# Designs tried in a protein design run: designed miniproteins, single chains, continued (5). Part 75

Each design is a single chain, and the fold is of that chain. pLDDT is the mean over its residues in the fold that is shown.

## One batch from the design tools (miniprotein)

Design m18595
Fold by ESMFold2-Fast:
Structure m18595 (fold): chain A 81 residues (1-81)
Amino acid sequence: MKLSQEELVEEVKKLLAETKDPEELAEKIKELVKKHNLSLEEVGEVFDKVLKDPSLTPDQKVLLFEAGSLLFAELLEEEKK
């Protein structure tokens, strides 16, 4: 299955709405990244678009930043292999 960048933004927003734990959110987003073979640049573009959504609360932005930091650390380690 192939998702557009806009569809990925909606999937991340959905996960952000139903997940309150940054570690759990990072794992769920990591599954999307692996399923769709996304690059770090593509993941960064999706996160940037989600973070620019004016409907996000400050708490949701913090949660996404924490989850993103965990996810990017894991993806960077996997790319070094």
Scores: mean pLDDT 77

Design m18596
Fold by ESMFold2-Fast:
Structure m18596 (fold): chain A 83 residues (1-83)
Amino acid sequence: MDLQQALDDLIAEAERHRELGEEYEKQGNYEKAIEHYRLAIDYLDHARHIALSLGDSERYKELSKRREEVEKKLEEVEKKLKE
């Protein structure tokens, strides 16, 4: 129960920070976009760890795909910040 709640909360936080990163990117605030994309990745990494602990290999794979997508967005924004 507690681990499942923690997993759900971490996924929700990851989504929240991904959305904030996208919002700041659209506003041209690349520094804030980077901060939120990094937080989203951190939450996804913690969620993946819990998914493995629960034996949920399918959720682990989905979270890994989401992490890769956010990481690509982070790299794109870092390039924009450096001009």
Scores: mean pLDDT 87

Design m18597
Fold by ESMFold2-Fast:
Order: sequence, then C-alpha cells, then structure tokens
Structure m18597 (fold): chain A 81 residues (1-81)
Amino acid sequence: LEVLDRARREAERLAEEIYREPSEEKLEKGLKLIDDAETELGTTDFSLPADAPHLDAVSLRQEFEALRERLRRAYEEGKKK
C-alpha cells in the first residue's frame, strides 16, 4: 500500500532525525504524520484492496503502532546520548 510505504519511509527518516536531535516537537510531528496516514487508510472502512487479501485490519493497525513505537524509541534513545 502506497500510503503505508510512504509512512514507513517518513517514519524511518524522522526516527533518524529524532535520534540525532531529540525534541518533543519532532516526535509529536512524526506521531501526527503516522496518525494521518492511518486515518487516510481508515477511510476505506478497513476494507482491503482486491490485490492485498493477505493484509487485514489487525495487521494494518500493528504496522502503524510499530511505526509509532519506532519514533518513541528513537526519542528515548536520542535523549540518553
């Protein structure tokens, strides 16, 4: 899914930036970006595209939660250095 792939790429770049220079503003912006991406996909009412029958709503939620956790972890680790 293009939206999920974009969110993953942006989350990874933001995690690197947050780790380098940790700030609550960057973390909040990153979390909002993930929330917006999840909402964008959620407008499909968790209906799967015909070409992605192996991806269910639970897996999608887990993917977005993993991205949020990635950002939070980068922030905490960045603060320690």
Scores: mean pLDDT 71

Design m18598
Fold by ESMFold2-Fast:
Structure m18598 (fold): chain A 74 residues (1-74)
Amino acid sequence: AYSSGKAKLEVISEDRARVLESEADVPVGTVLYKLDDKTLGAIDTSGTPRIIIAKLKEPLEVGKVLEADVYVID
């Protein structure tokens, strides 16, 4: 199934952010990894594997909280 929505991410490092809040079906605390300058991603293996993509509106800066658009693909 496909789900999407806004999320708030806490930037942990130059290549990682943690989900604080999500409108899409992404667990709080999920760590997303930098794929490119505008995209983070992860594979959620807690159940049936699914792909998580987050589109950034601003650069990753450590310690910041960012808004992103998140997409979950089964």
Scores: mean pLDDT 81

Design m18599
Fold by ESMFold2-Fast:
Structure m18599 (fold): chain A 70 residues (1-70)
Amino acid sequence: VVLTPEESQAKALQWLRSHSPQQLRSLGFPDGVPEQLVQLVQRGETSPEQLSQLPATVQSAARLIGLLPA
């Protein structure tokens, strides 16, 4: 099921805030990537076109939290 952008943003932000930096690192998020994703969600800059311009590591993280399709 594809979530709306608003639903995807809300779930992504809640998920990121629910995990410590150590937990995010153990799940494969490089240092600084969770903070970058939080900023993108807060700015509403989560369109597929905007996210596709980011490094592959950030795009992979966005897929894990539901901002991009797998």
Scores: mean pLDDT 72

Design m18600
Fold by ESMFold2-Fast:
Structure m18600 (fold): chain A 69 residues (1-69)
Amino acid sequence: GEAAVRAAERELARLVAQGHVIPSEVARQVLRAAGAGDLARMRELLLAAGLSPEQAERVVRAVEAAIRA
């Protein structure tokens, strides 16, 4: 849903502001997974992009919270 996509966009923007390099194609795939509610796919994509398990989990939890609100 829209709230999930917004949560993912906000978390990705935060990571970029902190100096992480996230390729545009990876960002698009993460946003698509967020919109679909596919938390497992989001986690997979973020880890493959070089984020730590803790960083990936933070993004996933933010999206999950937005879906449940």
Scores: mean pLDDT 85

Design m18601
Fold by ESMFold2-Fast:
Structure m18601 (fold): chain A 82 residues (1-82)
Amino acid sequence: SPADRARAAIAAVERRRAALVAYLRGVLDDATVQRVTAHLDAGIAAARALLDAGDYARALLLAESLDSLLAMLRTILDRIAS
């Protein structure tokens, strides 16, 4: 169902967020990790709010946008490490 797809997408972003935060703690200063984590948590909370409101299409799109953001952050980190 659309609800199940949105829920699965949000859960996937939450799992990736946990992995990213663990990685960032070894690479970036604590203040930067806190800022990145705060932005991700705000985005995930917004996606969950849309899901709770029954707006499955926007919840899914926001979760997919967060996934794209995580991919971009990884690319930036890889460039800094190079």
Scores: mean pLDDT 83

Design m18602
Fold by ESMFold2-Fast:
Structure m18602 (fold): chain A 78 residues (1-78)
Amino acid sequence: SRELLERLAERELARIREVLAGLPETVTGDQVVAALRAAGASDSLLAALEARFGSATVTLEQALEAIREILRERVAEA
């Protein structure tokens, strides 16, 4: 069910937000990826974030929006 996948994506985004809330307001893409890897995020999500940001400096809001977009894309393709 697409609706179930959307709810799972929203719940995953909420968990990711909690993890990232422990980081400084501005971080590198590498630091975001490292924090999410330690929290058990999927390799495919981490690879998508690396492709989008690399080592660029990002805000918490930019990181969360990118993750939301990636999760929405996966729901749309499922």
Scores: mean pLDDT 79

Design m18603
Fold by ESMFold2-Fast:
Structure m18603 (fold): chain A 103 residues (1-103)
Amino acid sequence: MKLKETEEKIRELLREAGFSEEEIEEALKALREAIERGDITLEEALKLAEAIARLKKLEPELKKLLEKYGPDNLSEEAKKIVAEVEEAMKYLAELYKRIVAKE
């Protein structure tokens, strides 16, 4: 993928997830710098943005479920949402290690 095309897709994903324009520009700058350094690929940057967008979209739903049921009484559907968040967090942690390069 071309950098400009990937940046546009990332911008759209983050905007749809409810991020502010300031947050989107900051994220795009960080991802661009990581790509330029060779720490991540364009495809990995897009996947990272998808994971971040997914987490942001799940935040209000998870909060609503926690308020309704409490953490110990989560439904099977709520547990599935938690599992999706954990999977996305694992992917983010792996990419973060590549971006910071030294640990």
Scores: mean pLDDT 71

Design m18604
Fold by ESMFold2-Fast:
Structure m18604 (fold): chain A 70 residues (1-70)
Amino acid sequence: MLTVTIEHDENGRITGFEVEGPADLAARAREILAGHDHADAAGVELINRLGTLVGQERSADGRRTVLRLG
């Protein structure tokens, strides 16, 4: 399972990210994230390329999104 944490501002612009999981998938996830300015666009590409969305969480302040890919 791959866990991707995306931090973003009020406009959805990526301010940071963290990736945990198998080395090959984690490397690809970091490459995808580095190619995107906005969390929503990055999230769509992550799901399309790296696996099925198993879980998604958003922080109470709306500034952090966690994606779990199986």
Scores: mean pLDDT 82

Design m18605
Fold by ESMFold2-Fast:
Structure m18605 (fold): chain A 89 residues (1-89)
Amino acid sequence: SENDLTLMFLLRMMALEAQRLLADPSVSEDEKKAAIKGLLLSAADLLKPKYPEMAAKFQQLADQVPTLSAQEAVDRLQAGVKEAEIALS
């Protein structure tokens, strides 16, 4: 549906922003992790109405961010987006 295409586009843009943040040497590790947590929570909110199980996975990942490196958080965000793309196709 058009809504699923829009959702997929937004999730892809969040994954791209996470990679951009990770590559930015002017942003601290803690600032990167805080921003990535925000992206994960936004993804959860977007998915919640139609894909509540996928939303719960993004929420759980956001809750785990303090225990992860920024690289690990981005890798898991990207994996979650790929799983969501499969569900949307």
Scores: mean pLDDT 88

Design m18606
Fold by ESMFold2-Fast:
Structure m18606 (fold): chain A 82 residues (1-82)
Amino acid sequence: SMDEQIREQLERLRRAAEELLAAVRRDPSLFTREEVEQAFARALGLLDQLEKQAESEETRREIEEARRFLERVREEVLAALA
């Protein structure tokens, strides 16, 4: 179903965000604030698109939880670049 495809996409986004945080903490000199901000803006934009395609209220709640997760990770990544 579309909801199953959305859940798989959310899992990939969460994993990518965690991997980015780990990479930035390892070597912040390889990343720019602009690059990081653009990456998170694209991810959040994708969540807006998935929200419109979600078939169930449960999947919409999972998208909102993923949004909050990405916003928290973004703050941590940007702090690591300070």
Scores: mean pLDDT 89

Design m18607
Fold by ESMFold2-Fast:
Structure m18607 (fold): chain A 112 residues (1-112)
Amino acid sequence: SFAEEAERQARAIRVVLEMTRDLSAGKDKKEVAEKAREALRQLGFPEETIEAVAKMIEESDDPALAFYGALYAIQASLEGRDPREGAERGKAEYEANPDAVQAQFDAMLAAA
């Protein structure tokens, strides 16, 4: 149903915020990636989406980059698009406008 899809999206955003908070706190990337894989699998995301998010966590030294990559990967998946292309687009958006994106990230993290 529409309500179930909206709730799934909200829960996925919380997973991305928790993962980003954990990375910002200096937690081990492998541990954060494994936790994100489990949470997204429980939410019913396909393996391609789960691995696109995990890759952003494991390959990024910037929590904000990982946040935008993961968020765009999940959004792409929910729209029936390639989550890997979503992740790369999120990364490109952050790299093009890091200051504007950082302000948005800080606001979302503070509100979570």
Scores: mean pLDDT 82

Design m18608
Fold by ESMFold2-Fast:
Structure m18608 (fold): chain A 87 residues (1-87)
Amino acid sequence: AADPAEVERARALIDRIAEETAEAYGLDEESLEVARELAEAILDRDAERFYEAARRLIEALLEAGKLSEEEAREALAELDRILAKVE
């Protein structure tokens, strides 16, 4: 089961990714809210569901031109690192 400190770190990472993306690319409020809803999935300890949804969101933002390829790669790598620690 996920340690509460690891869950909190994952939530902070999601917020950081969402805020950095919003600052750099003017991410709309709906995309930002979806990112925050994904953080709630971690708090519910549904890491697999969170990973799939977060990965899809990052891919969608990349395709929409809201993220650069570098930012998308960094975000996916951070998600992989977090999920490796919470599982």
Scores: mean pLDDT 65

Design m18609
Fold by ESMFold2-Fast:
Parts: C-alpha cells; sequence; structure tokens
Structure m18609 (fold): chain A 89 residues (1-89)
C-alpha cells in the first residue's frame, strides 16, 4: 500500500541520516530514494499518486540546493509530513 511504502522510505531515510557522515554521499543516497518514490507514485496513475509525485518533485529541487545535513533532514521530514497528509485524505 502507499502507507507501507512511505513507512519503509521513512525508515530507510532515518537509517541514512544516522549512519552516513559524508554530506555528499548522504545527498546522493537521499536523491536516489526520492527518485524511487517519485517513479512509484507516478506508476499508480491516480490523482493521489500524482499529488504525491508533485511533493517529491518539489523536495528534489530543494534537496539539490541543500548545503548541509541539517537542511537535508528538515526537507525530508517536511516531505514525509506532506505525504502522510495526502494518504490520510
Amino acid sequence: SMEDIVERAEKVAKELFETEDDFNRLKIQIEALLTTLYMYFLSLDTPQGREMAEVLAEASERIQKAKSKEELKAIWEETFKRLREIIRK
């Protein structure tokens, strides 16, 4: 379900933020996770999937401009909050 994939992604992101000390490697890994989620939600071909994909596309732009691990974490936490709000509609 969409709930399961969001929960799995949040767990993976949490582990990356806890274990990866190199900013550039962390950024690449977070971008890869985001791309995977984006492609998944687009593949659903539903209004809700498109809305979630838009949130992830916006997050991708913000992540590319991020200059610190703290900025990456803030963007990612805000993104998951928005994804959960869409799922609960």
Scores: mean pLDDT 86

Design m18610
Fold by ESMFold2-Fast:
Order: C-alpha cells, then structure tokens, then sequence
Structure m18610 (fold): chain A 60 residues (1-60)
C-alpha cells in the first residue's frame, strides 16, 4: 500500500498552499503583484506535479 507516500505528498502540498496564501496577501496589499503572481504560478506547478504523482501512486 502507498498510503504513507501519499500522506507525505499531501503534507508537502499543504506547505505549498501556505506559501501561496502569503503571496496572495501581498497581491491583495498591492505589493509587487507581478512578482508574487509569478511565484504563485511556480508553487501551483509544484502542487500539480505532486497531485499527478499521488494519482500515479493510486494507479499502481
């Protein structure tokens, strides 16, 4: 079973979502929104990669 690996990946996704929330606060405050948005996009790509890995593990 792959439950522990999935659990670790979900924990990493939670951490990345917290970072995204910080950058969203910067955008709301009007501070460097373009830079903050670029960082959010990078973090979202990492989350997408981790989600795909979870799906692959479930299909094993």
Amino acid sequence: KVEKEIEILKKQIDSLNEQIARYQELIAAGKNPERAQARIETLQKQIDFLNKKIEELKKK
Scores: mean pLDDT 82

Design m18611
Fold by ESMFold2-Fast:
Structure m18611 (fold): chain A 127 residues (1-127)
Amino acid sequence: DAAARRAKLAEAVEALREAARQTVAQLQEGVDAAKTKGAEEGLDVGQAAVAEFAAQVDRITAEAEAVDPALGAKVRALGDRTVSTLQTQVKTMASGNPQQAQQALAATRQALDDFVAEVEAAAEAAA
C-alpha cells in the first residue's frame, strides 16, 4: 500500500526532524557549559549530544531501510556526513571563544537543517 509506505516514511522524517531539534538544544547546553564550567565540560556535553544524534539516525535509518533499501542507504550516507560535521564543530564550540562557539553552533544548525531537508526530498522521491 503506497499510502501506508508514505505514512511510514513521513514518520521517519518527523523523527529525524525531532532528533535534529534535540541535538541543537543539547549543543547549546554544551556551549553554555563551556562558558560556565570550562572547555573540557563543554566538549563532553557536545560529544555526548553528537553520539545520541548518531544513535537516533542509526535507528531511524534501519526503519527506512526496511521500507526502501536504497532510501535507507542514502539516509545513512547523509547521516554519516552530518555526524562528521557535528564532531568537527563540537571542538570549535568547546574552544572557549564565544564568537567561534556561536559561529560553530550556527554551522551545526545549518548542517542539521540541510540533513533534514535532503532526507525529506529523498523520502518524497521514494514515495
Scores: mean pLDDT 84

Design m18612
Fold by ESMFold2-Fast:
Structure m18612 (fold): chain A 57 residues (1-57)
Amino acid sequence: EEKKELEEQAREEAIRQHLLDTAAGLEQVARKFLDAGDRKSAAVARETAALAREAAA
């Protein structure tokens, strides 16, 4: 798992992508909560997803 200095820069991009992926996962979790009738938990999941996207910016 070692390459060059370029891989260090790629790690920053991977972290950013991970935050975006986490936000997408939380949106799916929120949808499942809504399907189960748990609007409160769905709202928390969506708010957390928004924070993850903000951190990725």
Scores: mean pLDDT 78

Design m18613
Fold by ESMFold2-Fast:
Structure m18613 (fold): chain A 94 residues (1-94)
Amino acid sequence: SEEEEKAKEEINKLFLEIGDAIKAKDFEKAKELLEKLKEKIDEYFSKFKDEDFEKGLLRGLDLLEELAKHYKAPEELLEKIEELKQYVLEKMKS
């Protein structure tokens, strides 16, 4: 649906914005954007089911974790990324 595609586009945009914030070493902004990403992912799971997209979310979070480690992000940001990965995994089981 158009609503589903728009939700996926918003989520994909947030992944790119978080990556840019990490590369800029603006870890506070990255953390704020990650909270927005969690809200959009939660909204996605309340309405839609697309296993291929959901597997893409896990890959995207793995890439953000690797990027954050490379740029020496605070442990709190890494912990929040891992918490969101676990949340996605649990939602995929439902």
Scores: mean pLDDT 89

Design m18614
Fold by ESMFold2-Fast:
Structure m18614 (fold): chain A 75 residues (1-75)
Amino acid sequence: MEELIEEIVKIAEENGAPKEVVEKVRKGLTDIASLSGFSERSKLQLMKKEIGEFLRSEGFEEAAEKVEELIEKKM
C-alpha cells in the first residue's frame, strides 16, 4: 500500500499539482489505507473514487485518469 501511495503522489507531482494538492492527496490516501474493517479491494475502490474526484475538482483531470488506471490495475 505504501508503494501505491508514493506512485499516486508521483503522478500528481508529474502532472503539475502544487505542493498543497500533493499533500492533500497523500493525506487522503493514508487516511483510507488506515481504515479498519475494510477489505483491501474496498480501500482501493475508495482511493480511486475519492482521489480521482479530488484531482478533477482541482483541475488535474489527466492526473485523475492516470491515478484511476493505476488503482484499477491493483484491484
Scores: mean pLDDT 85

Design m18615
Fold by ESMFold2-Fast:
Structure m18615 (fold): chain A 71 residues (1-71)
Amino acid sequence: GEEYVEKGDLNTAAQEATLLYYEGKYEEALEILKKIAEKKPESTGVLKFLGIVAKKLGDEKLAKEYFEKAK
């Protein structure tokens, strides 16, 4: 039910971050997701994805912070 709410900048950025993640470009994916989270810090989907990407980069502290915020 949120198809148009994040259409454009946020939806396009999330798709790009997802593509980068699957290509193993975790640092680039993290940068894009951080920009989305700056606009919507309570978005559970974005926060969970940030946690996953941060964990892939070895930043367990950052990953835990995002997972905790997503609860």
Scores: mean pLDDT 75

Design m18616
Fold by ESMFold2-Fast:
Structure m18616 (fold): chain A 75 residues (1-75)
Amino acid sequence: MELPDVSGKELIIVVGSESPLAPELRALAEEARAQGAKVTLVELEGGKLEDIEPEKSEETRKILLEEKEKLLKEK
C-alpha cells in the first residue's frame, strides 16, 4: 500500500491487536511516521473485528473523535 505524501499531517489509526488487519495498519503507521506525519496509533488489547464493530464501535468512534478534537484545538 502506497501512502500519498503525509508529511506534516496528523493521522489517528485505531486497530485491534488480534485483528488480521493489525500488521497492515501498524506498517501504515510506520510508513506515515517515516514520511514525517504525526501518527497516533491506538491498539485495543485482544481486539478482533467483533470487539471493534459490535461491542467497541462506539468506544472506537469516541476515541477517534476526541483525538481529532484535540488536534484541531491545538492548531
Scores: mean pLDDT 64

Design m18617
Fold by ESMFold2-Fast:
Structure m18617 (fold): chain A 66 residues (1-66)
Amino acid sequence: LREEIRARLTALDVDGDGRVGPGEAAEVARELGIDIMKAGPALRALMDAAGRISIDAAVDALVAAA
């Protein structure tokens, strides 16, 4: 699961900066059947001022919600 989340988020990180937006995190959650209502608050708390989340933090939040 963790490796699947990381691979999908990395594929959506087209800039290669190691960061994703909440939309990309939600898309991965939908694809893998992870409850976004459970993951959403954690993802929001992990967003920086630009609304971006590190892939490592997003992986941890989505795994916790699975």
Scores: mean pLDDT 76

Design m18618
Fold by ESMFold2-Fast:
Structure m18618 (fold): chain A 94 residues (1-94)
Amino acid sequence: LSPEEQRLLSTAVVEFGKVIIQESTDPEVVELGQKAIDAADDPVRAVLILSEAMEKLGISNDEMIAALLSWLESYRMVTPEQAAQLGAKLREIL
């Protein structure tokens, strides 16, 4: 990941981690959400932890990647082409 892609991924993981903590009643999922936020300075590690939390919620890696990229696009942080490139890299990591 480029430094810019790392910052984008970190920002998205923190926001998704906050949503998980706020909405989940499962203590293990809440703990993973917090760990993902705490790992934000290592975005690859952070997204792997977020993936584990999402799996416990029944959300696939493909669904999580789509949601992260859609969020970044909705806030105009990435173009559709940049989102597609980041998505391909995330699929390789996960």
Scores: mean pLDDT 84

Design m18619
Fold by ESMFold2-Fast:
Structure m18619 (fold): chain A 58 residues (1-58)
Amino acid sequence: QFIVVLDKAAPKDLKLPEGAKQISDNVFLVPANLVLNFEKALAAKGINIAKKEFVPLG
């Protein structure tokens, strides 16, 4: 999975992909296979990713 940190707080109407979890206003855990879809959704709302880090599961 990826830890995705946004450059600003996420809007309340942001659609999260299945299996994604919101940790804080601007920090998310996203499954690796859905991270590109999440990035596209963020770009559509004018939100930039400040940091993205891969976290291995198991």
Scores: mean pLDDT 78

Design m18620
Fold by ESMFold2-Fast:
Structure m18620 (fold): chain A 74 residues (1-74)
Amino acid sequence: SPEEEARRARLEAEFNTLFVEYQRLLHAGAPPEEVAAVGERMLATIDELLSLETDPQRREALEIIKGWLEEQLA
């Protein structure tokens, strides 16, 4: 639906913004708690994207990103 497509686009944009911030914090040597906070928000965004995604290849890519983030936050 147009609403689901718009929601996916907003979540993708949010994830990209958070990922850029995550990389910036890592490069700047920010405190681990600040890095983890952005990572947790990225994980939440991925979970929402997975709830909307029906394409197997895109789901696989999102699951890989999720696994990577879960490992970083452990």
Scores: mean pLDDT 88

Design m18621
Fold by ESMFold2-Fast:
Structure m18621 (fold): chain A 97 residues (1-97)
Amino acid sequence: MEEHLAEVDRLIAELEKATTKEQLKSVANRLRAILERMRAESTDPELQALLDAHIAAVDTIIRELDEGKITVEQAKERLLSLARALRAYLRHVLEKQ
């Protein structure tokens, strides 16, 4: 969990600096990889469902950005929202340990 929190904090910092579609897609793919790794390590069905929903949300953002349905700024805002929600969840889990 601490490793995932550190990775998410790094991704948030990179997202805040991202100004291009290519930079956002790179960070989004790394966020997706973290979510997939957490899903593989999870034994909790509720957490698995939450992670699946987040993976689907990241995939939708990438697709809509590629299709020109959302702007770079809109994609960045949505990805930051997802990453911050994941960070809050990871901090909550660590505080309970």
Scores: mean pLDDT 82

Design m18622
Fold by ESMFold2-Fast:
Structure m18622 (fold): chain A 83 residues (1-83)
Amino acid sequence: SPSPEEIQREIDEAMVRIEAAVEKIRASRILSEEDYRRFDEELDRFVEELVERIRAGEISAEEAVKRLRERAEELLRRLLEER
């Protein structure tokens, strides 16, 4: 099984890809600074939950990265539609 450090690295790599996508939207000034702050806060909370679930053996690191990506897309979609 991967170490906690290896799991965190995989999540961090996924976050880098998510941030790259967010930067394209940020450059267009489509969302407010408050919306980006809420996005970051909700993603950080979700990452903490996913890491805990991996430690509990409830999900794999691969499944966690998939869920993180899906959650980020959901949050961005919500902010773009309800801004």
Scores: mean pLDDT 72

Design m18623
Fold by ESMFold2-Fast:
Structure m18623 (fold): chain A 66 residues (1-66)
Amino acid sequence: DPRGELGRRRQEELSKLPNAQAAIEWAAKELGISPDGLTGDDIVLAFAERERERALRRRLEELLRR
């Protein structure tokens, strides 16, 4: 699934960044939010939650098509 693969590749890209600060800034940019006052865990959770919401939406759309 190209959409699922995109989310996974973004997480892989995050893990390749040279330090935690760069990772936080990269993820905040992808999410369209400010990195100020956020921890890496906060950013990663927000990112994973967005991917989960996309998966749920796709599943609902598939059920409606049947």
Scores: mean pLDDT 64

Design m18624
Fold by ESMFold2-Fast:
Order: sequence, then structure tokens, then C-alpha cells
Structure m18624 (fold): chain A 63 residues (1-63)
Amino acid sequence: GGGREGGRAAAEAVAAGADLETAARAGSQMSKGPWETGYGAAVAARSGGERGGTAAAGMGLKD
């Protein structure tokens, strides 16, 4: 799966100041998976900053 790439893309978008929906779209495009995967990664990145981004990428790998 593309969970790691989706999580990274979402985390980078959030770090760059993108809103959660924009970050979720970026993550979903990279993961080629459901919107939920990208959105979850974006929310995790938003909540934990750099730490959240790392956790979000890990969550993608878990799938």
C-alpha cells in the first residue's frame, strides 16, 4: 500500500500550513486509498506537528 507516502504527503502539507482537507486530499492521492486514510494522517500531523506526521506515516504502514 501507499500508506507511508500518503502519511508523509499529508504531514508535509499540514507543516506547510495547508488546511486539513487539502492535506487529506494530498495524502489520499499518494496512498491511492480511501479519503479516511489521508484525512486520518492529516489530523494526526496537525495534532502532533512533526511527531504527529511520523505517527501518521506509521499508521499507514500498519494497514
Scores: mean pLDDT 56

Design m18625
Fold by ESMFold2-Fast:
Order: structure tokens, then sequence, then C-alpha cells
Structure m18625 (fold): chain A 67 residues (1-67)
């Protein structure tokens, strides 16, 4: 589905960003989870015990992934 494609693109982008952060800060405790839920994409970011959850449309996720 469009949401699954968007989630895959966004996941790849976030995983690359996390790898870059860990390369500069090896002790960084950060993870990202991206999943498709119907027509939406859910993003959960955890960093040093903090959690940020964001839900966006597939269209928004694709646009963000292309930035």
Amino acid sequence: SKAEEAAALLRAKYEAAIAAVKARHPDAKISVEVRAEGDEVRVVVTMNGRRIELVMSAEEAIEFANL
C-alpha cells in the first residue's frame, strides 16, 4: 500500500540519520520505529528514556522522506 511504501522510505531515512548520530556520539541511546497503520504512518522516536510519537498521512510521510 501507499502507507507501507511511505513507511519503508521514512524508515530508511531515519535509520541513516540514527547511524550518523551514533557515528559522532557512540554512547547515544536513540532508536526509531516506523510502521504503516492503514492509510497512516506512525513514527516513535526514543532518546535517553524520552518518547516522541507522531502520526502522519502516507502523503506527508513521502513528502518528508523526500526532503
Scores: mean pLDDT 81

Design m18626
Fold by ESMFold2-Fast:
Structure m18626 (fold): chain A 98 residues (1-98)
Amino acid sequence: RVEEVIERSLELFNDESLSPVDRLTFALGPLVAHKVPYSYVLEYLGKEPVEASEEEQEKLVVAALLETRGVEVPEEILEIEDRYEFLRRAGELLEEAS
């Protein structure tokens, strides 16, 4: 059930006992494992779904998650091609937001 998977993802993202990068990677885990469309996650987070690659939609989901904590993701970070480096940089932004 898609909503329960999204709620579990948000629970992991909001787990302050995890490192910032782990919060992001663990939030994405249930979405990937249960094949939840990123467009549905974006809609759930109050964003307009966009026609984009799955990789670009994942970055938009991460940016939307950070926005729930008042953190804007700069375009330079969104342009990072390596998934791990992108998540690491996004995690650094989340940490700075305190």
Scores: mean pLDDT 80

Design m18627
Fold by ESMFold2-Fast:
Structure m18627 (fold): chain A 79 residues (1-79)
Amino acid sequence: SAKKQRAEAAFQKLQNGEKVPVPSLELLNARVEEIAALFDLPLAKQQQVIDYAKAHTVVGDGSEADIDAVVEYALLNVA
């Protein structure tokens, strides 16, 4: 799907050391909180994921697929 292709492209940008545009930091934070609640992550780990994700994003022309890729990448790097 187009959403899956966009998420894969965003993930590839992150692996290349590029920052990924996201529509807002509020939506990014909300996604991390959702995942943290789902997996019962400690608050300290949730904060590490948020901080890592923010370090690899810019606010701009992004989508939910870009947020999903950034959160997945952050989770893999703070595990």
Scores: mean pLDDT 85

Design m18628
Fold by ESMFold2-Fast:
Structure m18628 (fold): chain A 93 residues (1-93)
Amino acid sequence: SSSVSILEQLEAAIAELRAAPSAERAERVFEYGLFLLKIGGEKEAVRAFVAAIESGQLSREQVDRAVETLKELGFDDEADEARAAGIARNPAL
């Protein structure tokens, strides 16, 4: 029950981030990724990190941490593609 509620909150946060990108929205999605990873929701954490990185709104340190985490989980291609998409949206990354 609580996991379903958390996943609904993640979906809403990702949708809001995609509709109107902002640093605050990207940070929230990134924080959901960290929380989901901590509770064993690895697949959902990966999705959260990819969405946050792709937005181009994360700080350099947050991008590096999310990319490192994705690569540790074996998602090297997704990490690299998400970073490239983020840079295309915000060249300051």
Scores: mean pLDDT 84

Design m18629
Fold by ESMFold2-Fast:
Structure m18629 (fold): chain A 61 residues (1-61)
Amino acid sequence: SHGERAAEAALASGGSPAAAASAAKEIQDMGGTTREAAEKGLALGQAGGSAEEAARQILSG
């Protein structure tokens, strides 16, 4: 699952696994690609951002 992969990667790089998993799921639910979900989820987990912010970035980019 994309959320699980993003969470594991975030944990390994010092981010929040819960935030990464939530962000990945939100991006996927909003029609983002599986790769985008994993990559943006990981980035937000590392930065401490929100799932909503990740989804907004995907929709505007």
Scores: mean pLDDT 62

